# Designed miniproteins, single chains, continued (3): the designs that were tried, part 9

Each design is a single chain, and the fold is of that chain. pLDDT is the mean over its residues in the fold that is shown.

## One batch from the design tools (miniprotein)

Design m8301
Fold by ESMFold2-Fast:
Structure m8301 (fold): chain A 69 residues (1-69)
Amino acid sequence: KIEELREFLEKLGLDTSKWSDEQLEVIIETAENLRRIGDYIDEMIRLMREGVPREEALEIMRKRIEEEK
């Protein structure tokens, strides 16, 4: 996982030798958290596309997030 991130960043022209595995792990954890937030946003958009009002879609997502704690 960290090795894949280093390879990806180096393909973008970044020198990853300056960053420790610990520092790259923080980036991976941040990206995973953002991906999870993105999944919730996608679900809310899907509900709104199906005709659910914004306020109701927000309440559904709030309940789901609360239950997944």
Scores: mean pLDDT 73

Design m8302
Fold by ESMFold2-Fast:
Structure m8302 (fold): chain A 78 residues (1-78)
Amino acid sequence: SSMERRMREALRRITRRVTELVNQADLSEEQKQQVIETSTSAARTALTHHRDRFDEEVERRIEEASLQLAQVEIDKLK
């Protein structure tokens, strides 16, 4: 479905942006993977929760929340 495709594209974009953010931090490979997994898992859960009411605003908020979560997790490891 178009919604499922959009959600997959959103998750891929969020994963890419989280990975880029994590790669700018001086973390070990294990720490980087932990932050990526935590942030993308949260994003996947949020996308699933909003499946029936998914619009650009919801997508943007999930992306922003995922990046903010990644930054918080990075800051805890420094």
Scores: mean pLDDT 84

Design m8303
Fold by ESMFold2-Fast:
Structure m8303 (fold): chain A 84 residues (1-84)
Amino acid sequence: SPTLARLEELLTELVRALLAGRREEARRLLEELLELLGTELGVPEAELARLREAFERALADPSELGAALHLAQEVLEAAAARLA
């Protein structure tokens, strides 16, 4: 799916921005990721809010990045299963 490929690209760019300390770029990429998850994959607003919170924690504390990535993978896998 072109949408899933774009989401994976956005997630990769978000991780790079987070690791580089580019907080403004990371927030922009996070908003774009959440918008695509909601509009294109029908991810519920409550799940998008949890994902936003996880990445905001990672922006403040790099040790939280693993937890945010785990949640992002679960959300993407669940969305991919719904499209199958």
Scores: mean pLDDT 84

Design m8304
Fold by ESMFold2-Fast:
Structure m8304 (fold): chain A 85 residues (1-85)
Amino acid sequence: MVERFREALLERLLKIAKETGQLTPEQAREIAELGAELLREGASLPQVARAAAEKAGELAPDEHSNDVASRVAGAAAEAYREALE
């Protein structure tokens, strides 16, 4: 499950990077690894989504941080749904 979550999250984060231009592919990988590690440590989906969103907001420029964080939180929820299938 954790590896499926990481792959699904990374794919979605790379799409966000392309659509917004506010994240690099390397930053997308960093966020996906953070989410996967927290999930491996037993964090809940809301905790993982919050942590990923906060990290994305820190990495994005201030004027885009809220939009990018919101998109990343949604991506984490979708990735978790896929990982359970």
Scores: mean pLDDT 84

Design m8306
Fold by ESMFold2-Fast:
Structure m8306 (fold): chain A 59 residues (1-59)
Amino acid sequence: MKEELEKELEKYPDNADVYIRLAEYYKQEGNLEEAKKYVEKALEIDPTNPRAKELLESL
């Protein structure tokens, strides 16, 4: 599942939704450091994204 999201990221590197999905995946796996990195990348693409902001606050 992670590999599928990483392939989507390669195709759509400027898509904030893909970064958010990767961050959610890493949060579910307990890897909060990686989750935070992907949330921050999503916010670089879309700083006003409410899902990314909520996810960052929940880490």
Scores: mean pLDDT 77

Design m8307
Fold by ESMFold2-Fast:
Structure m8307 (fold): chain A 95 residues (1-95)
Amino acid sequence: SHMEENRRKQLERLIALLEAVVAALEKDPRVSPETIARFKELLDRLREALENGDLEAAEQAVKEITDFINSLSPEEYAIVSRALREEVERRFPRP
């Protein structure tokens, strides 16, 4: 349906945004390899759910990514939050 197609497009844009965030984090020596690996695993789950057309599984994967980010140390959370903000500002035109 039109609503499912719109949500799919939003999730595809989210995946592209998160891939760019992960690439930026890989260049930051303050982020642990374990944090990068977990982020990639969760992103792969989101991608697989979307490729299978399983919007319920995709929404669950988004929740797991959010919970993961919120579970980071204050130091890693600050780095990830900045990278997310910078990618959002780059991808969405300023008013």
Scores: mean pLDDT 86

Design m8308
Fold by ESMFold2-Fast:
Formats: sequence, structure tokens, C-alpha cells
Structure m8308 (fold): chain A 62 residues (1-62)
Amino acid sequence: SEEDIKRIAEIAGVSEERARRILEGARELLKGFSEEVAIEFISKYAGVSEEQAREIVELAKK
């Protein structure tokens, strides 16, 4: 949702456009991989901590 995109933008310190791509990427990862793999990938891809990536992945599960 737009609310989730804004929250991701705040967490990662990126634009809403980049946050939307991060959210889409997390949702795609969750279709084929475990939450642990998704968290590790998002942490590296978005340049955020594991804790921040975990929050992003939780938003993607909605």
C-alpha cells in the first residue's frame, strides 16, 4: 500500500519510487524463498541493517 511504501522510504532513507521497488522485490522474494533469505537479500540490496530489512519484509507479507 502507499502507507507501506512511505514507511519503507523512511526506514531506508530513499525516495518513494525506490521504496516501491524495494517492496516489490521483497514480495517477489517471499514467493520463492524463506523469510530469512528475503531479509538477507533486502539488507544487501537496499543497503539497510538486518533489523530494518526484517521490518521491510514484514510489511511485504501483508
Scores: mean pLDDT 83

Design m8309
Fold by ESMFold2-Fast:
Structure m8309 (fold): chain A 60 residues (1-60)
Amino acid sequence: SMDEREARRLSREGVRALRAGDYRSAAEHFRRAAEHYRRAGQPESADSVEQLARIAERRA
């Protein structure tokens, strides 16, 4: 689905931002990815990237 593709794209951008030390950008991408995973009916994937967003938020 479009939501699954968008979630995967945002998740990859979140990882790139995380590797660059851009924690605020990483958190934003992961939170956005979680919303798209939920719309795609993938709650486990949504929970995983939401956890990454919380970790990034703490480091921001």
Scores: mean pLDDT 89

Design m8310
Fold by ESMFold2-Fast:
Structure m8310 (fold): chain A 55 residues (1-55)
Amino acid sequence: SPRQTRVLVLMLQGLSQREIGERLGISPSTVSRHRKRIFEEYGVSSLEELRESLS
């Protein structure tokens, strides 16, 4: 989804869950939910693994 793509880009830029929420106007819990779905879609458990999957 467009929202998940925006969360993904900001995660890769090194923004925290709080900073992403502030940037996108959504709650930190909503950011956490999107991060979980992104990790599930890419089959990874961490931001480090996510970066490797996109390389």
Scores: mean pLDDT 82

Design m8311
Fold by ESMFold2-Fast:
Structure m8311 (fold): chain A 58 residues (1-58)
Amino acid sequence: SKQAAERAARGGEAAGRAGLPAEAAGQLSYWQDIEAGADKQGAERAGRRGYEGGLRGE
């Protein structure tokens, strides 16, 4: 769902800002995406973009 993608993006950004490894951010998003089914690819992409933004301080 749209909510799953938004949640993944926020989680990724928070992990990036905290300096957590990408594996930690990806693991959390991965479990949520599996349960979301059709939203999986969108949420994964949103999570990665959020993580990168967090690392850059965006």
Scores: mean pLDDT 60

Design m8312
Fold by ESMFold2-Fast:
Structure m8312 (fold): chain A 70 residues (1-70)
Amino acid sequence: SEMEIAKEIMDKALLEIEKKLEEGASYQELLDIINKTKEELKKKVSKELYEKIEKELEELEKKIKEVIEE
């Protein structure tokens, strides 16, 4: 289902972000992962489902900014 595909994409992105944070990645590198994830989601899920998930990605961006810019 679309929800299962979205969940797998989100889980993969979250794991990649955690790994990159451990490696000392820059904010831009982490933001690039989020942007790539948005593009993949837009291609594979409905607009309605994407809008719901986009809110989670926006929250993730804010958390990353707080961690890196502190």
Scores: mean pLDDT 81

Design m8313
Fold by ESMFold2-Fast:
Structure m8313 (fold): chain A 97 residues (1-97)
Amino acid sequence: STLDKFRATAKEMVEALLANGVITPEEAEEILKVVEEMIELAKKNTLTIEAIQLFQKARAAIQEALANAATLTPEEARLFLETLKELLEKIKELVEK
């Protein structure tokens, strides 16, 4: 499924960032928690077009982080995590209201 692929890509990205020393294990857990919360919202709710676009932005951000895992700085990885958190909050707002 699309959600299973999303989860798999996120795990691959996190493993790559950990292997390159870009994030801590605690930051890795936080990223995966954000991704899993996005997946649960998608499973439990009919997504609007706006919510689908936010998921597409999250997927693109994860793919970009994976592609750049060898060259990302810890600062850039922290900004990436904040971007994912912002996307999650926007998805929650659209779904819960």
Scores: mean pLDDT 85

Design m8314
Fold by ESMFold2-Fast:
Structure m8314 (fold): chain A 100 residues (1-100)
Amino acid sequence: SLEVDIIAAMLEIAGAVLRVAARHTPDPEAAALLREAGEALLELARALRAGDVAAAREARARVEEALERLAGLLDPADAEALRRLRETIARLADEGIALV
């Protein structure tokens, strides 16, 4: 559906941004978590486009875990920005899963 394609595209953009952030992050642990979250977002988008609910839920859980661990490494302002992104991703993922 058009709605699934738009949600998947938004998740792909978020994944690409997090992968770019990983390349510019000096903390290797934070960089690894950003890369993992970005890769999981791309997998989530692919699963939604394919109508694979099980794969989408698995990818969503991986995104959530990586971003939660990342929040623990950041200062409070960056952690708050990440929390808002995490909430937006969770909402988009849940809406996308409900449509497939």
Scores: mean pLDDT 88

Design m8315
Fold by ESMFold2-Fast:
Structure m8315 (fold): chain A 66 residues (1-66)
Amino acid sequence: AEEKVKRAIEALENGLKTYPNPELEKALEALKKGDIETAKKYLEKALESRDPGVRAIAKEALEVLE
C-alpha cells in the first residue's frame, strides 16, 4: 500500500512539472495526507481534462493505486 502511494506521488510530481492541473495538485495533496479515496476522486476528475497529457498522468496514478 505505502509503496503504491509513493509511486503515485512520484508520477504526479513529475507530471505536474510539465502539465500543471488543479485536480492533479489536489490529488497529490490528498495522497500526501494518506487520503486515497479523495485522491482517486480528483484523479477521476482529471481524466475528464481536455489535455491528453493530464489524462495520461491521472490514468497512470489510478493504475498504480490499484
Scores: mean pLDDT 83

Design m8316
Fold by ESMFold2-Fast:
Structure m8316 (fold): chain A 82 residues (1-82)
Amino acid sequence: MKKKEEEIKKKIKEAEEFYERAIRELEELGASKETLEEVEELKKKALEAIKKGDYETAKKYLLKIEQLVGVEEVKAAVENVV
């Protein structure tokens, strides 16, 4: 039981560090308030999945955050060409 709790705590910390990096990158790219709010909602869902031990569901939410970062990177690149 305690070993599983330590694993969950480690995964929560890793997910929070991932989220902090993603938010910094999105803010630097000039992401909209709507996009930042969507990423925060995905973070909440990922953390709840990790707390439940559902790492596959947590991974899906973290991948969605990464996809949103990628979309903002492409959008920023296109706006600099036009």
Scores: mean pLDDT 78

Design m8317
Fold by ESMFold2-Fast:
Structure m8317 (fold): chain A 68 residues (1-68)
Amino acid sequence: MSLEELEDKAAEAFTNGDYEKALEYLKELAEKFGVDKKLADETVEAAKNKDNEKAAEYAGKLRIEAKK
């Protein structure tokens, strides 16, 4: 999948409350585009803990780095 597809799939999963799918797509994005996987893991942990603000913050940083 392209960067845009992975971002769209992750965002859609978050919107549907399917955090597990969102986390899979974000980890795949981080690995595929050479971004620090810690950003994906932090998003994963925040989403699992229902910290939506933290999850969105880390996901945003991940997307910015992936587009470099």
Scores: mean pLDDT 75

Design m8318
Fold by ESMFold2-Fast:
Structure m8318 (fold): chain A 75 residues (1-75)
Amino acid sequence: SESAGLRKLIAKGEFEKAVELALKSKDPYAKLATASALALKGKFEMAREILEHVKQEFPEYEKQVNALENAIDKL
């Protein structure tokens, strides 16, 4: 699956490739899951880049984006 592929890249340390593929995804859940995984690895700027794209492309997910941004700010 798309999410499994993205998680495999993150586990290998291939963060930039994971960002590239997440940005090309049409699934807001795959994007949010990737941003969360990147944040847990300390890649806060990469996570915020994906979250900004979700906010712009899927405004109905604004609450989920804001919750994850707030969680990152407290890490």
Scores: mean pLDDT 84

Design m8319
Fold by ESMFold2-Fast:
Structure m8319 (fold): chain A 71 residues (1-71)
Amino acid sequence: SAEELYKLGQEYAAQKNFEKAVLYYSLALNEDPENEKALANLVAVLRQMKKDHQAEALRKTVEFLKKLKAE
């Protein structure tokens, strides 16, 4: 059911398994397109994945700049 798929999405999101969280929230929305909670949580997970990617890119840039100052 859509409720079980939504609960699986929440469980994987809590584990920081964002790929599986996206999968199960998407399946919940496919079963019940009006599930605003599944949509909101899917958007939140996707935003977190984007923030994690941007933070990693910034970290690598800082490391590169520190290397340039050492040379």
Scores: mean pLDDT 81

Design m8320
Fold by ESMFold2-Fast:
Structure m8320 (fold): chain A 57 residues (1-57)
Amino acid sequence: SIEEFLERGREHYEKLPEERRRILEEIAEKLRRIGDALDEGLASGDRELMRKLLSEA
């Protein structure tokens, strides 16, 4: 099930070395910023705003 898959994913994450978890957290934060920039740009249709937000990510 999806629930079992997600639970195993969390267990795997907890077993990762601290350094590797930190790297994954940094990647996740960057992807979040990129996603937010794309959503804002798509909603406004402002290409300049999109470029600015993506460059800041």
Scores: mean pLDDT 71

Design m8321
Fold by ESMFold2-Fast:
Structure m8321 (fold): chain A 58 residues (1-58)
Amino acid sequence: MLEEAVRALNAGDIDSTVKHAKELYKQGDTDSALALLKLALQKDPDNEEARKLLKEIE
């Protein structure tokens, strides 16, 4: 789960990273979802899905 998301992030697959963050949030792992979204936004600050999900969680 989190390790798969970190692999996607390192490979530059921001869309898969955001999808994993959504799954973590739905499972109640809000802290991991937030950390992953912030890392995704560091690599792609214009990613709309990541921005929307971050605002929804905060």
Scores: mean pLDDT 76

Design m8322
Fold by ESMFold2-Fast:
Structure m8322 (fold): chain A 102 residues (1-102)
Amino acid sequence: MITQTPTSVTAKVGDKVTFNVTFSEDVNGQVLWYKQKPGEEPQLLIKNGSKLAPGVDSRISASGSGTNYSLTIEKLKEEDFATYYFYDVKSKTWSNGTTLTL
C-alpha cells in the first residue's frame, strides 16, 4: 500500500511545498518522481529516490529511505503547478498523485 499526502495543495508563486509518501514495505530507494502538466507527457524529476534527472531545475529536491520519501519544491514558479506522481519500481505501482494549484 502507498499513502501519499497531501492529495492536493494550494500555494503561491515563491512558496515552498513538500509532498510526502509512505510505503507499507521498504522500496529500497527505487522511487521515481514525475511531474504531469495538462496536455504534456509525464516528466521524470527524480531517480533512485534522490537523484535529479537531467535538465531538472535545482529548486526541486527529494529525500527519503526505507518506507518514507519526500519531494520538495522551493521558490515555486507558475510552471511548477501540476500533478506530481510517485512510482515504486519494486512493486511497479504508481501513486494516486498530488495536485499543486495556485
Scores: mean pLDDT 77

Design m8323
Fold by ESMFold2-Fast:
Structure m8323 (fold): chain A 81 residues (1-81)
Amino acid sequence: HMSLPEVDQKLLELAIKGDFEAAVDLLAEYLGIPRETVERLIEEARKQTSFDDLFEFAEKAAKELGIPVDKVLLVVTFALM
């Protein structure tokens, strides 16, 4: 029931606060995937060294998980904060 702008705002607040656990829980709920999967996505995103690699990673993960690429990009953006 959360809109993307609401999730973006909440993630920014949690990132500033340093509440990693709450941010992972929010992303897992929003994407409809397990918490452990969100943690793996964050870890893998942090290994990417360029914007092109990050976008390619996001597209691949979106296809593998069956979720929209814009939702995976939300996780990637959070990983870079």
Scores: mean pLDDT 78

Design m8324
Fold by ESMFold2-Fast:
Structure m8324 (fold): chain A 92 residues (1-92)
Amino acid sequence: AMEELNKVMIELFNRGLDEILKNGPSERAGAPLTPETRELIEKVKELVEKYPENGAVAAMALVLGSNDPEVLKVADEFDRKADEALRERGAA
């Protein structure tokens, strides 16, 4: 089951969002978060905490806020495992 991984990813995601809100997006982007984007991130964080089964969406949101290769690698691994779980369930 993916539930344990999703819970860990939710915790990592929340910490990552706090980092992004504090330090802003990657240095290469140079632009700070717009008020709209910041509010959206905060709402996503609350929704992810309420619905931990959407961990894959949380990981993707984190990646969109950072182009760090290690963050991308972690998100890709979780996405792969999510696909494997969906396949086992027999979902479309």
Scores: mean pLDDT 55

Design m8325
Fold by ESMFold2-Fast:
Structure m8325 (fold): chain A 59 residues (1-59)
Amino acid sequence: SKYNELGKKYYEQGNFEKALEYYKKALEIDPNYKEALENLAKLYEDLGLKEKAEEILKK
């Protein structure tokens, strides 16, 4: 997904706000996109939002 690739680029740059935005956009197109779900969960863990990360992975 184009949005997942953008999310990864922003994550690598440490721009977690933009990474979050683009991972969410990827999931709006495909809610079951495993790579985007895994990347979003990792981002939430890096932000200290462990409960949100667990919620994403439970789905």
Scores: mean pLDDT 83

Design m8326
Fold by ESMFold2-Fast:
Structure m8326 (fold): chain A 119 residues (1-119)
Amino acid sequence: SPLEEELRRLRAELAAAEDRMLAIVDRGVAEGRITPEELAELKELHRRRAELAGRIVELLRRLGDRELLAEEAATHAAHADFYRAMAAHFAESHPELAKLLQEAADTEAAFAAELEALA
């Protein structure tokens, strides 16, 4: 269906933004630094991920498929736990990165809660 095709495209874009965010974090950890430019890119990637995730939530709401709602909720909950753990790990060494990762965790947890309420 057109909604399923749109969902597939949005999921692919979200995955690409996630992969880029993880690549920047991995490089920054390996080099022991995050540049202001990389931090700005991470903030933009977080904003874009939140926008894409919100659109996915709206599409899943319209589909009304409880299995897909539950699956997506579980995925966002797992991502929230992952980002929260990373934020805690980097809190002392990279406080600006930790703050951004905590904001990402909070956003993922909010989407998980919204999807769980719809399932």
Scores: mean pLDDT 84

Design m8327
Fold by ESMFold2-Fast:
Structure m8327 (fold): chain A 148 residues (1-148)
Amino acid sequence: DGDLAALRERLAAGLDVNAQDEYNRTLLHLAIGRGDLESVRLLLDHGLDVNAVDPKTGEPLILLQDEYGETPLHLAARGGYLEIIRLLVEHGADVTAKDKNGNTLVDVQDKNGRTPLHLAKLAGHDEVVAYLLSLGADTTAKDKEGNT
């Protein structure tokens, strides 16, 4: 009856954990956007490779941007979901992987020029800020308003 139970049934039926919706959102985007740590764990336990690439484009799926230009890490940083960020890194998320523009996981910019670090700072999530800095986040990156 809950989203987690429905997700378990869909995964048992062979759901593609890397499937994208019409807004370029993966199941990981949706689970993280909700702060749903249990769904994130279930996806990882089902064999979600956090470093998987889109077989059509060769782009890392963890760097995939939704309609707002936000990656899963943007969503976690905005929400203050430190435990989810740690879980992704502990499962081997490659923080050195670059998108086609040369941006790493921690430095991808959304449609407003905001990195995950910007979103964590704006929301006052100091522990997420500290963790992103430990992963090598660029402190000099500016959003479209000139804010660092």
Scores: mean pLDDT 77

Design m8328
Fold by ESMFold2-Fast:
Structure m8328 (fold): chain A 58 residues (1-58)
Amino acid sequence: SMEVEEINREIGRKLRGIGAAIDGRLALKRGEISREEALEMALRGGASEEEAQRILDG
């Protein structure tokens, strides 16, 4: 059903977004990118602004 597809798509978005935010956090900790670049990476990966900030901050 369309509803199951929407739920599955949202779960996929969250998992990809969290992954991108973790990758950004690791690069930030290694000094490879700025905080602003790490945030942009997370947002491009599908994280919400709140999800991205939470992962990057702690």
Scores: mean pLDDT 81

Design m8329
Fold by ESMFold2-Fast:
Structure m8329 (fold): chain A 55 residues (1-55)
Amino acid sequence: MEDEIIERIKKLLEEAKKNPERRGYLQSLVDDILKGLEKENPEVAEKIKEIREKY
């Protein structure tokens, strides 16, 4: 599950990089996922934040 979620987030961020016009929307989607994960699995949320900083 953890690896699956991380891979999904990476794909969303890569898509945002390819489509700058949709970057805001895709980043918002990632933010919503992060907010949920912060409550259920903070460790995974931190890993996703690190990935976002790289993109």
Scores: mean pLDDT 76

Design m8330
Fold by ESMFold2-Fast:
Structure m8330 (fold): chain A 61 residues (1-61)
Amino acid sequence: MAITDEGIALALARAYVGIARTLESQGKLEEAKEELQKALELLKKANAPEEEIAEFEELLA
Protein backbone atom coordinates (compact mmCIF):
# COMPACT_ATOMS: atom_id res chain seq x y z
CA MET A 1 0.00 0.00 0.00
CA ALA A 2 1.56 3.27 -1.20
CA ILE A 3 -0.54 5.96 0.51
CA THR A 4 2.38 8.13 1.59
CA ASP A 5 0.91 11.61 1.18
CA GLU A 6 -2.31 13.62 0.84
CA GLY A 7 -1.98 14.19 -2.90
CA ILE A 8 -1.91 10.48 -3.72
CA ALA A 9 -4.89 9.88 -1.42
CA LEU A 10 -6.88 12.67 -3.11
CA ALA A 11 -6.15 11.27 -6.58
CA LEU A 12 -7.24 7.77 -5.52
CA ALA A 13 -10.32 9.14 -3.72
CA ARG A 14 -11.38 10.99 -6.89
CA ALA A 15 -11.00 7.74 -8.85
CA TYR A 16 -13.38 6.04 -6.40
CA VAL A 17 -15.84 8.96 -6.80
CA GLY A 18 -15.73 8.41 -10.58
CA ILE A 19 -16.56 4.73 -10.07
CA ALA A 20 -19.38 5.69 -7.65
CA ARG A 21 -20.85 8.14 -10.20
CA THR A 22 -20.89 5.38 -12.84
CA LEU A 23 -22.57 2.98 -10.40
CA GLU A 24 -25.20 5.63 -9.49
CA SER A 25 -26.00 6.13 -13.18
CA GLN A 26 -26.57 2.34 -13.40
CA GLY A 27 -28.91 2.41 -10.35
CA LYS A 28 -26.37 0.59 -8.16
CA LEU A 29 -26.68 2.97 -5.21
CA GLU A 30 -25.40 0.55 -2.55
CA GLU A 31 -22.24 -0.20 -4.56
CA ALA A 32 -21.79 3.54 -5.18
CA LYS A 33 -21.88 4.20 -1.41
CA GLU A 34 -19.26 1.47 -0.87
CA GLU A 35 -16.86 3.17 -3.31
CA LEU A 36 -17.43 6.56 -1.64
CA GLN A 37 -16.66 4.98 1.74
CA LYS A 38 -13.36 3.69 0.31
CA ALA A 39 -12.55 7.25 -0.80
CA LEU A 40 -13.28 8.61 2.70
CA GLU A 41 -11.12 5.91 4.32
CA LEU A 42 -8.18 6.84 2.07
CA LEU A 43 -8.54 10.56 2.86
CA LYS A 44 -8.75 9.96 6.62
CA LYS A 45 -5.70 7.66 6.61
CA ALA A 46 -3.69 10.28 4.70
CA ASN A 47 -4.71 13.10 7.11
CA ALA A 48 -6.42 15.05 4.32
CA PRO A 49 -7.91 18.46 5.25
CA GLU A 50 -11.27 18.31 7.04
CA GLU A 51 -12.77 20.32 4.14
CA GLU A 52 -11.99 17.51 1.66
CA ILE A 53 -13.26 14.85 4.09
CA ALA A 54 -16.49 16.80 4.73
CA GLU A 55 -17.10 17.14 0.97
CA PHE A 56 -16.92 13.35 0.57
CA GLU A 57 -19.06 12.76 3.69
CA GLU A 58 -21.80 14.91 2.12
CA LEU A 59 -21.77 12.60 -0.92
CA LEU A 60 -22.59 9.68 1.42
CA ALA A 61 -25.47 11.52 3.14
Scores: mean pLDDT 74

Design m8331
Fold by ESMFold2-Fast:
Structure m8331 (fold): chain A 71 residues (1-71)
Amino acid sequence: MKEYVEEAIKHANDAAAQARAAGDTVTADGLERMAESIKKAYEEGNEERAKKLADQAKYWADSVVAQLAAA
């Protein structure tokens, strides 16, 4: 679980950095907030929520990276 959560947080933050570099500060801020939400859920012991948020963050981060690559 911890490794899975850490990978999702890293991926969301990496996508946020790419969005910020592209000038999309709103998307970058949203991805950074998602990463913090995953971390908080995991630290609170809510592994089910942490996993669900991690899955959502991975999907969103992948989508953002694909959109930026197409631009």
Scores: mean pLDDT 83

Design m8333
Fold by ESMFold2-Fast:
Structure m8333 (fold): chain A 71 residues (1-71)
Amino acid sequence: ALDLLKQAQELAEKAGNKTASEYFKKAIDAYQAGNTEEAIRYAEKASTEALKAGNVDAARLAGEFARQLRA
């Protein structure tokens, strides 16, 4: 789970998508603090921003993270 967010953040950073990268960072911080629902919310915001910029792989990893935590 955490590795998916870290990989998605790295992809967003490499793509120059600062907004998506910042939301991924917030998702990572929330997840490490035990705030799973907050982590999912930030990951979904990051996914939306990644999709707006065409960063499909980062968005896919964020969606995978959210799905795994809801299962």
Scores: mean pLDDT 81

Design m8334
Fold by ESMFold2-Fast:
Structure m8334 (fold): chain A 94 residues (1-94)
Amino acid sequence: MAEVKDLVEAARENLEKAKEALEKGDIRTATLHLTAAAILLVAALELSEDPEVRKKIEEALELVLEAGRALDEGDVEKAIEYLEKAIELLEELL
């Protein structure tokens, strides 16, 4: 669990930084942090054997992907909403 928890915390920190970048209008920096968070969540999912932990990571990853899609559509407010939900979900694992 410790290794999975470390990856989840790193993903959460990247999502917080992505949100801060979006609030400042820095889409490029937000996209880099969003991509880093997605990679960390995929790694956490591959290492996790607990079905409840896996479900929450999968839900957070889907929210991160939806945030990326919203940014591609120019909907920054919707992207922030998805990021806030993903952050809250990951905090339940910490």
Scores: mean pLDDT 86

Design m8335
Fold by ESMFold2-Fast:
Structure m8335 (fold): chain A 96 residues (1-96)
Amino acid sequence: MEVELDAEIYVALMEIYLAIAKLAEQRGTLTPEEVLRLARIGYDMLKKMEEMGAPEELIREAKSLVLELYDLGIRVAEKEGNQELVEEFRRLKEEI
């Protein structure tokens, strides 16, 4: 019960981070380095959820949110011509 609540909070935080990142993308202020930082935080939260034995449904939702952050990072890096970060996000996406 407590583990499920903590996992739900992590998912909510990931959703907030993704929403803020999408708003920054729309405003043209989002950098691929900022997306990489948010994606690393999301991945760390996902690993904590897995370690605490969170429900599989919440783990799947968290994975989906981290994958959306990686896809956002690829789009932003491509727009800036940062091929190195495009390749890094693609690598991270394959590991999840």
Scores: mean pLDDT 85

Design m8336
Fold by ESMFold2-Fast:
Structure m8336 (fold): chain A 90 residues (1-90)
Amino acid sequence: MEAEKEKALEDAKRMLRLAVEQLYKAGAISEEEKEELLRLIEEDPEEALRRLREIIRNFKAPSLEQDIYVGMAAISLSVAELLLEKAKEL
């Protein structure tokens, strides 16, 4: 079960990193914020999830293309949340 728990946690971190990349492409975060969020994912993935959700809630996409990236990030965060919950149950 430890190996399954570690896999779920690593998969969650992968989805959180994907969300960071999507938000960066959307212009919702700066390069500096991206680096800080990537560090936070390694140190506290649950706090990273909360911060990324707050960014999505507060960011008003000025174009359809940017809104698509925000939507992709939101999907990645939903998957990350499910994986983090699974890791807690293992």
Scores: mean pLDDT 85

Design m8337
Fold by ESMFold2-Fast:
Structure m8337 (fold): chain A 75 residues (1-75)
Amino acid sequence: MKEELIKKAEELAKEAGKLFAQASKETDPEKRSKLLTEAMKLYEEAVKLLEEAGYSKEEAERIVREIAREAAEEY
């Protein structure tokens, strides 16, 4: 169960990172805002899943931030 939570959190964090990268390239303010809103929702879900898996909030946020950053750089 905890391993599945971690895997799901990683998937959501990667998706959030890709959306952040898309937003950074988007020139339309409205489209950029929608991408950022979606990315934030996925980011928050990933953090919650890691907390459920037994990580502290600080550790969960650090892990999600690192995964999202890496995914954004590859996009």
Scores: mean pLDDT 84

